# Ledger of designs, part 21: designed miniproteins, single chains, continued (5)

Each design is a single chain, and the fold is of that chain. pLDDT is the mean over its residues in the fold that is shown.

## One batch from the design tools (miniprotein)

Design m16743
Fold by ESMFold2-Fast:
Formats: structure tokens, sequence, C-alpha cells
Structure m16743 (fold): chain A 85 residues (1-85)
């Protein structure tokens, strides 16, 4: 499912972050967030849109690739949690 693939990509993003592969971690976390968004129930869609907008803002405001990766991972985790509700 999209949600299971999102969880797999989130684990990969966290691994890449630990390895210092920050740009790859951002891409994995963004894909995890995209797939998790597709699994969000309709009653939570506005909250999910807010989380996606927060990710865009956090990525634009990030001072370096590490901060960007950490922010993207946090949003992906929140979207997965929301999709599981």
Amino acid sequence: SDLERAKELLREAKRLLEEGRYKEAVEAAREAARLAFRAVPSEKILEAIGLMLRMIGDLLDAKDDKEAAEAAIEVAEELIRLAEE
C-alpha cells in the first residue's frame, strides 16, 4: 500500500540522515510524505494540506541540507501518523 511504502521510505530517509546523505534523505522523506498524503482519510485532508505546506516552508527556511532533511522527516512522520488515524 501507499502507507506501507511511505513507512519504508521514512526508515530509508532516517538511515540516509544518519549517514550524512542529507539531499538523498530529503528526497526519500518528500516521497514518503507524498505517499502518506495519498493515504490520509478525507476528514483529515485539510490537516494534511497544512503539513505539506509546513514542509515547503521548512525546506525554504532551512539553513543547510541537514536541517532540511530533519524537517522533511518530521513532516513525513506526522503525515504517516495522520494516515494511520
Scores: mean pLDDT 89

Design m16744
Fold by ESMFold2-Fast:
Structure m16744 (fold): chain A 61 residues (1-61)
Amino acid sequence: MFDRLTSILNDLSKAIKDGDEKKAKEYMDKMKSLGLSETDVNMAKNLLKNGYDPEAVARGL
């Protein structure tokens, strides 16, 4: 599960950098399908926006 989550967070980070709100929402929805709460997904998005590494974010979830 960790490797899958880290992969999705890398994709989400790229979507955020590209300004692709539709792709960002798709990756957030994939995280929820893995059993993460709305709060955890929102926290992950905010950490990625603040420059945290996807692996560090995955370990914090």
Scores: mean pLDDT 81

Design m16745
Fold by ESMFold2-Fast:
Structure m16745 (fold): chain A 98 residues (1-98)
Amino acid sequence: MDTVILYGYVEKKSALEAFKELAKELGWEILRETDDVVEAKIKIGDKEYILRLYKDGSVELFDENGNLVGKGKATTTEDSTVIEVEGEDFELIIIAKR
């Protein structure tokens, strides 16, 4: 399986805040932001996806047509937030250091 790793630095300790700050640093478009969910438009290779992170740490990845193509979780530690998504043919790992 192909693995894609994205890396950044954030000051926030909550998973949603860390993801929001990482999205801004990486130039990702934030499509939706609430107290319970953050959605950002991300680019992997030549394709665009929507990554949805929930307050409980669950993660969903959608393609440009709105089809669910991956599921995962966000884990927040003292010094990082790690978002792991598994798709049918790929793994996506996003690491935000603090």
Scores: mean pLDDT 74

Design m16746
Fold by ESMFold2-Fast:
Structure m16746 (fold): chain A 78 residues (1-78)
Amino acid sequence: SEGDQVVQQILALIEETRRRLAATSDPAEILALLRETEARVNALLQQAIADGVLSEEQLQALLEELRRLGEFAAARLA
């Protein structure tokens, strides 16, 4: 349940970031949004890993979603 809450928080941050990325074409704003999201997600992931609340399957799924977010942002910068 704690792991599920962390997963939902990170997925919500990814969804918010996708929405904000879709609303801007400014490369500087895109990069700032990515840095902000990376810092927030990394803090949540590191805490959850330290607390042992995430399964390997949950962690792998979150890393895959983060990779897809990075691909989405890279496509917008191309």
Scores: mean pLDDT 85

Design m16747
Fold by ESMFold2-Fast:
Structure m16747 (fold): chain A 71 residues (1-71)
Amino acid sequence: MAAERARLLEGMVAEAERRFAELSELIGREAAERYLELLREAARAARAGDLEAARAALEEARALAEEALAR
């Protein structure tokens, strides 16, 4: 279970890295960098089995993206 969640989050990181230019245009470069860092943090926490830390990082990433898109 935890390993599957880590793999999914790692996939999200890879996708965000490939599409970083598009993310930067949508939410701004600084917000895009923070979003990517939060996804990386979530993936690392999930890989370590810390699902609470992974959830917190993912939730923060979502809130940041929603706030940036609302502007």
Scores: mean pLDDT 81

Design m16748
Fold by ESMFold2-Fast:
Structure m16748 (fold): chain A 67 residues (1-67)
Amino acid sequence: VLDENARISERLKAAYDEGVAEGKARGLSDEEIRQLANEKIREVAKELSKEDGVPVPGATLSAPEAA
């Protein structure tokens, strides 16, 4: 049961690490690196919230409500 939470935490950690590494590679300031990392985390958290709230991510993006 904790495996799902571990997966989520790992994704958030990966996003943070990527943001920091990318920011450092670009020579960004500490403030910008933190902002970039936070942005990555926020985006991943938002995606995870959507997936958890709306199962079946949809094999098709068709919206038949056109009339």
Scores: mean pLDDT 67

Design m16749
Fold by ESMFold2-Fast:
Structure m16749 (fold): chain A 115 residues (1-115)
Amino acid sequence: SELREKLLKLAEIFSEMLTKLQELYDAGKSNEEIIEALKKGFEELQKVLDEIRKLLPPDVQAEVDRLFEEMKKAYEEAIEAIKNGDREKFLEALQRMRDIFARLIRLLQEYIDSL
């Protein structure tokens, strides 16, 4: 189904973003490079999620939007942590993004299983 294909793309983009962020951070890359990678990854996630939203009923759209706003807050916390050189807060923000993403995938999978 189209929704399943988009869900796989969403998961791939998220995984690639987190892998690249860890690689750049561990390699001691500049704050600018890490922030750019995070922004690019988040933009790609938002694009695919906007396509997914169009396939969902209003109640599921509302829950997806709520989870994405939580993820956006964690994303903003990650950027601030990078700017401040706060490794612990950066890793905590990334873990929050992982946890929220897992909830988002579960919500979408449960909806697909209801079809």
Scores: mean pLDDT 87

Design m16750
Fold by ESMFold2-Fast:
Structure m16750 (fold): chain A 100 residues (1-100)
Amino acid sequence: MKYTEEQFNALVATDALLITAAVALHIERKKGASPEVIKLLDEIVDEAARASQAVEAGDYATAQAHLDRILELSKKLEELGHKETAELVRNAAQKARDAL
C-alpha cells in the first residue's frame, strides 16, 4: 500500500465518517426533515469528503479544520432537536480526529 499505517487508519476513520454522514442525510430526507436540517447534513457530507481528501494529501491540519467544522455543524443539528443524528455524526468525527 502507498499509505503509512497512520495515514491508512486516518483514511478509514474519515471514510467511516463520510458514510455515516451520507446515511444520516438519506434517513433524515426520508423522514421529511426540514430544509435547514437537510442543508446542515449536506454541508457535513461535503466537509467529511474534504477531510478525507486532505488526509489522502497528507494535510492533517486541513483535515482537522474540516473535522472541527463538522463538530460545530453537529451541535446545530442537536439544537434543532436532531440529537440522535448529531451524536452519531459527532462520535464518527471525534474518532476521525483521534486517528489524525
Scores: mean pLDDT 86

Design m16751
Fold by ESMFold2-Fast:
Structure m16751 (fold): chain A 63 residues (1-63)
Amino acid sequence: SSQQQSQQLTQQGQQHLQQGDYESAARHASQALDVDPDNEEARRLLAQAEEGLGRHDQARLTR
């Protein structure tokens, strides 16, 4: 089912987030939301990944 597929993608994204791979985490979260837009866990994962990406990019841009 779409719910099961979305949950699996969310779990994979969480593993990437734990490894500090924010780009892969955001990608998996976005795919999970494409499959199930009501997946709250995937929305939280995407927010966490985007925050991580923002912090990483700011560190690079500020030298």
Scores: mean pLDDT 80

Design m16752
Fold by ESMFold2-Fast:
Structure m16752 (fold): chain A 70 residues (1-70)
Amino acid sequence: MQTYSQQEFIDLLKEALETLKEQLKKNPTETLKEYIKIVEEMLKLAKDDVDKALQKAEEKLKEIREKRAE
């Protein structure tokens, strides 16, 4: 069960990364570049520890929200 959760998370991250890369090709923005970096970092972490990758994703998303609020 835990192995399936890890694989599902990795597959979701890969799908998100491809979607973000396609969006970047159509309309390149700094925000999209930041999201791509976050997803790539999450993918690296997810190979070792899915929970750690999820925590990192939450932190990075909060950082981006803070920056956009300013």
Scores: mean pLDDT 71

Design m16753
Fold by ESMFold2-Fast:
Structure m16753 (fold): chain A 111 residues (1-111)
Amino acid sequence: MEAAWRADLEARLRDGIAATEAALPDLDDAEKVRAYYALMSAAAMLAHASGDAEAGAAEMVAYGRRLMTELGVAPEEVAAELERLAEQFAEAGNEAAARAARAAAEAIRAA
């Protein structure tokens, strides 16, 4: 049952990511900012489902870079929001998601 729950969660997260990415071209800039942070949150939850914080961090960094390049959001602002997400995930007990978000914040600052 536990393995089936992880697979179902991952499939639903991937479906939600695909739907959000498909909607991106039709959103205004403020909606795109919210959508990219939602995509980063979903990528962190994929790390929770899989236990792979490194893969989750890589996906979060990819969305963070798109937010920076497409919408001109500052790297330090993206990193600060990723750290805030990491704190929220840690408080919720989602340690893999918290590690992914922290690693993504560090990578954004290093770039």
Scores: mean pLDDT 83

Design m16754
Fold by ESMFold2-Fast:
Structure m16754 (fold): chain A 67 residues (1-67)
Amino acid sequence: MTVEELIASGKYDEAIKKYEEGAKQAEALGNRDAVAQMYENLAIAYELKGDTEKAEEWRKKAEEARS
């Protein structure tokens, strides 16, 4: 199942795990753009889950990763 399918199905915790794995992989490769994208996706997933505090943390990390 794709991450988008997980989000569409309301499986936010599974989507978050996929994005966390993607972020870790991008970090290992030194790809800052990919890291920022995964952090943005994590922020969206947490926002959809109703965890506004975590969503804001990940959004800030995404901005820092692009810098």
Scores: mean pLDDT 81

Design m16755
Fold by ESMFold2-Fast:
Structure m16755 (fold): chain A 88 residues (1-88)
Amino acid sequence: AAEAEKAIKEAEEAVKEAEERARELQRQGYTPAAAVLFEGAREARKLIEEAKEALKKGDYEKAVKLAEQAIRVVEGAMELADQIVASQ
């Protein structure tokens, strides 16, 4: 229970950071990099909602795995966005 709730909170924070970075990149004119982060954040939010549903059903193991998957999606999007920025 507590571990699943913590994993979901960590995933929610990762999404917020990705959305903030995406807005900053968009302001700087890095539109393709920002788009990658917005898409990654959107996918991660879907996984977080699935994790919350698993938590509600008492499937704590599934909730943790989905939250960790959401974090990996955000991390991958951030890495790709950084590569796009470095190429410009």
Scores: mean pLDDT 88

Design m16756
Fold by ESMFold2-Fast:
Structure m16756 (fold): chain A 59 residues (1-59)
Amino acid sequence: SSMEAKEKLEKKKEKMKKAIEELGKQTGDYELANEGLKKVEEDDLEGAQKLGVKLSLSK
């Protein structure tokens, strides 16, 4: 159970990093994408998600 929780968190962080990198490439907003990646590194997954949403709203 503890190992499963740790694995889930690690997978979620990895998916967020990839999603933010992809959005940065698609939008060209590398500065905002780098801010999101920094949030993931700091374990601020809510902050990373908010920045990811902001990147996706460039439609």
Scores: mean pLDDT 78

Design m16757
Fold by ESMFold2-Fast:
Structure m16757 (fold): chain A 72 residues (1-72)
Amino acid sequence: MSKEELAAKYTELGMEYLKKGEYEKAIEAFKKALDIDPNNEKARSAFLAALMYVKDKELRDEALKYLNKIEK
């Protein structure tokens, strides 16, 4: 399986968690996709969308720190 295929699989897993309302698991799946392919715009967009549903300050802050590292 290519890195692009693996990143796509984690992105789809995150989308499934997002549909189930499991936002914390969705964010972790999208982080795994971005660890594999940081330039994957679909994973990045989905990660940002999932973040809008998260009210946990610590989880949100950790997710924002992760995005900051990818964008640098």
Scores: mean pLDDT 78

Design m16758
Fold by ESMFold2-Fast:
Structure m16758 (fold): chain A 55 residues (1-55)
Amino acid sequence: MKKLEELREAIERGDYKKALALEQEILATGSEEERRAAIELGVKEGLELIKKGLK
């Protein structure tokens, strides 16, 4: 819940270190719903960040 919200904010800010740490915490300790949401957010936003970085 709160961790997932912080993950979204970290991704939006481009704070990749914080986003990775939060994703790992959610995957280790979160509910199944939170883990699925974190994976979907991480994959989607991670790909967008990689695209921007490759420019």
Scores: mean pLDDT 71

Design m16759
Fold by ESMFold2-Fast:
Structure m16759 (fold): chain A 63 residues (1-63)
Amino acid sequence: MSLEQAKKKIQELAKYLMSILPPEEAKELVLRAVDTVASHYKYSEEEKEELKKAALEAVKEAV
């Protein structure tokens, strides 16, 4: 999976979770998903940071 594909999927997940869960729970689940994806695909710290930033931006947009 490319970093761009991972960012799109994590943003979609963040938006979906924000629609069904309280913001605090949605944020926690999205950040856990980022950690899982980064570990599974062996992303660098820089790539993980980009993915985390994309996740947090999606959460902010949903507010």
Scores: mean pLDDT 80

Design m16760
Fold by ESMFold2-Fast:
Structure m16760 (fold): chain A 62 residues (1-62)
Amino acid sequence: GKSLKELILELIATKLRLIGLEFELRLAEERGDEERIEKLRKEIEELEKEIEKLEKEIEEKE
């Protein structure tokens, strides 16, 4: 399994990806790109689920 340090680094990286996607979603909303908005919302939901799983695994190892 992954070390606690590796899980924390993965969590940080995943949160940074989420921030990037939220920024892209804002730009897509301003442009009215409905297809891109739908795709980005789905990707954000998947990353939020990954973050929740990583946070739970980190808590169990602390």
Scores: mean pLDDT 85

Design m16761
Fold by ESMFold2-Fast:
Structure m16761 (fold): chain A 68 residues (1-68)
Amino acid sequence: SSALKEEIEKIVKEKVNASDEEAREIADLVLQGRGDAAASLLVFKLKASDETAQEIGKELKKLIDERL
């Protein structure tokens, strides 16, 4: 849903220095089931630490499991 996508974008922006467009790209990848692609973007493009990317992944999995 639109609300779920917006909440994913918010979590990403809170944890990393991502633009609105970059946060939307990550949200789209996650919602498509492309978690590995989203994690790669966080680490290699947005320079998130492995620990931060793992924390985001855990929060997003919890959110998706709770909302869907």
Scores: mean pLDDT 82

Design m16762
Fold by ESMFold2-Fast:
Structure m16762 (fold): chain A 88 residues (1-88)
Amino acid sequence: MLSEEEKKKIKEEIIAEVEKVLGEEVRPTAEALLEAIEKGDVEAYLEEFAKLAERAGLGREAYAELAEIAAKLGLDELAARYRALAEA
């Protein structure tokens, strides 16, 4: 499993990708979701980000970015799911 320092770096990378897709509007929500990640639930963060992007009309772009993030985290099944959603 990932070290606490590795989890921190991953959180920073996820926040950067989220801000890249949705911009500054995501920042307050992302802070709340980081608390869930600190408890070891990165899937919950990615799922909540996907819902936000879908509500903003950016679902396909966000799913493509989420698929890449999930793949980097070794969450292969989640990455495949988001990739399929980006294609569909």
Scores: mean pLDDT 66

Design m16763
Fold by ESMFold2-Fast:
Structure m16763 (fold): chain A 55 residues (1-55)
Amino acid sequence: SKEEEEKEREEKLKELKEKVKEIASEDFPSPEEFIERVEKALKELGLEELKHPLK
């Protein structure tokens, strides 16, 4: 249902925040590599739309 999907998405956002914090603590040779890791996490969580929030 729509309500269940919203709740699941909110839980995924919390997981994403934790994942991003962990990724940010790693050493990266370039910003592009950091972005690539975050993009992968977004795809795995089904939150690709957050990669490029627009306007």
Scores: mean pLDDT 68

Design m16764
Fold by ESMFold2-Fast:
Structure m16764 (fold): chain A 56 residues (1-56)
Amino acid sequence: SKLDEIIAKFKEMLDWLASTNSKEDVLAFLDDLIEELKDTNPEIAKVIEEYKKKLK
């Protein structure tokens, strides 16, 4: 689906951010995104939460 494609591209972007930035900066950014998205786009927020677990 189009949403799955968007999620896949977003995950690729997060992988590149994690490779080029400190873990602490990436985790702080992801926490802010989860708070912003959890009510409006819970599916994307869940993807970000799962991504955070991989960085911990």
Scores: mean pLDDT 78

Design m16765
Fold by ESMFold2-Fast:
Structure m16765 (fold): chain A 71 residues (1-71)
Amino acid sequence: SERQARIAEAALKLVQEKGYDNTTLREIAEAAGVSVGTLRRYFGGTKQQLQEAVSQYLVDQAKARFEKARE
């Protein structure tokens, strides 16, 4: 979904700019234009769960692109 894409992009950008330890769920939610509650609903309640969910989302998106290219 567009919300999942925006959250993944915001998380990756913030972690790249200031590091994992210095990035909060609140900052990711604010950058993505969603509430922290929305972020937790899509990706879980901890930064580790968010990292795992974002990584899985990126893998799933890459797989979808490869599948579409074969059609």
Scores: mean pLDDT 76

Design m16766
Fold by ESMFold2-Fast:
Structure m16766 (fold): chain A 62 residues (1-62)
Amino acid sequence: SMREEIEKLRREVRELVASKPELAQQAYDYLMLAEESIVKGDLEAAKQHIKKARDLIEQARA
């Protein structure tokens, strides 16, 4: 589910805070926006925010 994906990505963001704090913060902000979008029923916005968070996490690992 989207909620399980957000929780997984939150754990990944926590691991990146020490090495890539700026990218970790940006990814966290997108995950917050994704949760807000789910609460509002905007599943398309939630998917886009989750994708942005994933892209930032991958950038931090590269």
Scores: mean pLDDT 87

Design m16767
Fold by ESMFold2-Fast:
Structure m16767 (fold): chain A 89 residues (1-89)
Amino acid sequence: GYNINGDDDAAEVYELLARAARELGLDKAAEYFLEAAELIKNGASDPENRKKAEELREEAIRAIPSVEDYRRVLERADELLEEEKKRKE
C-alpha cells in the first residue's frame, strides 16, 4: 500500500509530488512540495519541520485549481514511487 504521510519516505514522497506537479504544469504547487521535501531532508527528525512541511503541502494543494488535478498529481507520484522502489531492489 502507498501511504503519503510523514514517515521514513516523507522527503522522497514530497520530491515525487513536486516532479508529478511539474509534469502537469503546476509549477507553484511543485515549488511548495520541493520546499517541504527540503525541510524533511535537512531536519527529518524534528517534529516542527514535519509540521511546517504539512503546512507547505496544504499551500501546494491550495495552488492546484481542481481536485481532479490533485488526483493526477497523486497518481503520477505513486507511479514514480513504485518505479523508484523497483530500482532500489
Scores: mean pLDDT 75

Design m16768
Fold by ESMFold2-Fast:
Structure m16768 (fold): chain A 94 residues (1-94)
Amino acid sequence: MIRSDSLEIESNRGSIESLRVEARLDMDSRRLRIRVEATGRDGSRASASLELPAELGENRAEIDFEFNGERYRAIIRYEVSEEGVRILGARLLR
């Protein structure tokens, strides 16, 4: 069974207009996938993902990616419980 949460933030950092974060927890395997999708002002898109074991409680993940030749880091705060996953916040750094 898959449980998911998503968050979208607006950004004025470099070429990125918005960042969408999706956390997907596979309840059967206890594996978490965090995906970030960056959307540029020109409508271009890039995505990066991280797969890791689901650890109960509050957690932080960092995902490095490139967009239009620039390097970015997404910092995602999230909570894993017996009931699923919840995104607590996201921040984009360059």
Scores: mean pLDDT 83

Design m16769
Fold by ESMFold2-Fast:
Structure m16769 (fold): chain A 88 residues (1-88)
Amino acid sequence: SLEAEITAAMGLMALAVARLAAEKEGDEELARTLEEAARRVAERAEAGDWEGLARTLREAAEALEAAGDLGTARTLRRIAEQVERLIA
């Protein structure tokens, strides 16, 4: 669905912004984790694996929560839930 594709694109944008913030704070491990998550989200969207995409966004949210970025974590979970609703 186009709506699922747009929602996934919003997830990629949120991951990119979070990665840039992690780089600026010198958190190279978090930045690398978020870059890997963005790559996996893009790959899963291309494959039509929306369930796997939502799972990847939730895993990235957990990493952000562990790092103290609760706002971005909440945004990624909300996007994952929206993807899951659109494919149900």
Scores: mean pLDDT 87

Design m16770
Fold by ESMFold2-Fast:
Structure m16770 (fold): chain A 105 residues (1-105)
Amino acid sequence: MKTPEELKEEAEKLYNEALKAVSEGRVDEAIPLFEKALELYKKALGPDSPEVARALYMLGGVYALKGEPEKAIPLFEKAYEIFVKTLGPDSPEVKEVKEFLEKVK
């Protein structure tokens, strides 16, 4: 069994690989990378960490880019809930997710 520190490090590597895939236009490759990073962050840090919220937000962003708002919206809503709970309602992260939700609704 991997330690929480090892799981977090693996999640961060996958998250960064997913960001690179998005930046290179390989959005379909980014989805499984963000999904695996999300699972590893949940195992390492619990389901309500800011890292989990960020992975949810990025995964939602990729689905929005693919024209799948029905998949993007629930991911953004969950990211919003976690960011409000962990960082507070006036955080830059909460404002960013709120602006994106307004664009896809």
Scores: mean pLDDT 85

Design m16771
Fold by ESMFold2-Fast:
Structure m16771 (fold): chain A 70 residues (1-70)
Amino acid sequence: SALEERVRRFLDTVIEDRKFFEERYRQAKEAGDERSARANQLAIENNDKILESVGERYPELAEEAREKLA
């Protein structure tokens, strides 16, 4: 359905953002930038909560998105 297509595109964005935040977190840790590390970790946690929330209504779509993280 059109709604499911929009959810898939939204989840793709969430996954891309999570990978971006993971890389920024890693860079911040290497640089000793504690403030940036904490900010990116919070962003990762927020993205995980979004995936969990979407998974409650669209479990198969959330599972497909999570597979892209592995």
Scores: mean pLDDT 87

Design m16772
Fold by ESMFold2-Fast:
Parts: sequence; C-alpha cells; structure tokens
Structure m16772 (fold): chain A 70 residues (1-70)
Amino acid sequence: MIPVTDEVAGAVAAKAHELGLSPAQAVALAKALLEKEELSEDELMELVRSLGLSEEQAREVVEAARRAAA
C-alpha cells in the first residue's frame, strides 16, 4: 500500500503530466488520490490507465509514487 500524502499526490500528478495528461487531468488525479488514505499499486495503475496512460506509463507513475513515499 502507498500512503497518500501531499508529496505522493504531487509526484503522481507531475509524472502523469510529463507523460501526456493535461494540467487539468493531473490536478483532478491529485485530488482523487487525496480522497484516499492509501491505495495499492494496482489501484494507482488502473486509475492512471483509465485516464489514457499506457501500462508502461502507468508503471512510471507507480515508481514516482513509491519514490515520494520513501
């Protein structure tokens, strides 16, 4: 499980934006994450893939979340 902090939500949003999400989609993603206390890597991957990222791009977002949570 990845704890959802402001740092984790920010890192996920920034990486998703780098990978092609609009700024508005990245902000909406951060807000959706902050509604959760924690999420699994699979939940995060599914969420970002639902927004149009590929499986490989979703893995990059998961890595950014892990790094921010460390």
Scores: mean pLDDT 81

Design m16774
Fold by ESMFold2-Fast:
Structure m16774 (fold): chain A 60 residues (1-60)
Amino acid sequence: MGIRARVIEDYTATKADELTLKKGDEVEILKVVDEYHVLARNLKTGEEGLVPKKVLEEIE
């Protein structure tokens, strides 16, 4: 099971492999990709993609 995180600021995908997220959305972090990005699933839409770590706050 991945780590649950909350989106703390709106993010618009700039690449096809990224997620568009709204502040208050919850995601599951599936994998840490690099220093700045995680692979996450949006729990509202079920879509998966890359998300900047800076827009996420880890929750239980």
Scores: mean pLDDT 81

Design m16775
Fold by ESMFold2-Fast:
Structure m16775 (fold): chain A 97 residues (1-97)
Amino acid sequence: LKLSEEERRKYAEQAEEAAIENARKAAEAADDPSKFAAYYSAAMIHVVELSIIAGREAAAETLRRMAEVLEEKAKETGSEEAAEAAETFRRLAEKLE
């Protein structure tokens, strides 16, 4: 992507924030499969955007933060869906490094 360095940083920050926020929303909606799937998909789209803009290491770190958000919510609510999504994000982070 041909962006200025300032635009690249801004878009990377926006993608990171959007990925984490959508992971948080997925965790909050873990009891609603349709909402969970929608927010989970949105979070993953933003991780892909971040990977393109800022590289694999930035994407891996964001996936780990997303996993932490889902793990915390899974412990609070007992959601198996949130726990499985957290494990998936951790596995993807390892694969990207």
Scores: mean pLDDT 81

Design m16776
Fold by ESMFold2-Fast:
Structure m16776 (fold): chain A 87 residues (1-87)
Amino acid sequence: MLPSQEELVARVREAIENNDKEKLEEVLEETRKVLETLSPEEQANLIAALYAVASEELAKDPNNEVAQLALKEAIELHEELQKKLAE
């Protein structure tokens, strides 16, 4: 079963706090699958939640490479959503 939105956000935070890049990449792959099942509004909400978590963690430690990766991926997901809505 695909994880809930709350579980995905919690797992992203855990991966960042543990500096676990492999776990972050796994959660991001699951996030992409969950996004395919959501409405555009729900997709925007999930992406915003991921962006908020990554930004909060990066503010605590600007040199956290896992937080930087999470933020980059949240931005990319947002750009992909905007492109789909424009098509």
Scores: mean pLDDT 83

Design m16777
Fold by ESMFold2-Fast:
Structure m16777 (fold): chain A 96 residues (1-96)
Amino acid sequence: PVTIPDTEAARARLEAERLAARLRELGLSEEAEAALRAGGDRAEAALAAGDPAAAAEAVREGAREAARIEREAGRPEVAELLERLGEATARAILAE
């Protein structure tokens, strides 16, 4: 049987996973991928320090920078998905 997530954290995590999968299919520029990675690295460091609020902001900042890069490259739909990914990931972090 499939486990149905019933928490805010689980729902946000699934939304982030679906958005990440769609972004992998569309492909990101190297610069946008680097921005997401930098945000993720900062978030991991913040979580290791016991600061989920700082971690949530780090993923949002990384996603916003990646979205800016893709929007400037003429891909506003990819930019929108990146902004949504950042918010879903931040919600998952804060709900834990």
Scores: mean pLDDT 83

Design m16778
Fold by ESMFold2-Fast:
Structure m16778 (fold): chain A 81 residues (1-81)
Amino acid sequence: SSRLEEIIEEYQKLLSFDPNNGMAWYELGQAYFELGRLEEAAEYYEKSVKILTERKDESEDNKKLLERAEANLAKVKAALA
């Protein structure tokens, strides 16, 4: 859909300037999961988890987003198994 394409383009652009944005990696993972592109969704969730783990002490929002990213990564990995 055009919405998913726009989301992907916007977050890819954001990540070209801020590659340590864990939320942007998470949103790319979500978009690729909605597209059924599970391998790419897993890769983007893994990048989100890595960055958010390194930054979890910076905010409670990062900690909550990390929990969501880990849960969604587990679901995608289970679907690929």
Scores: mean pLDDT 84

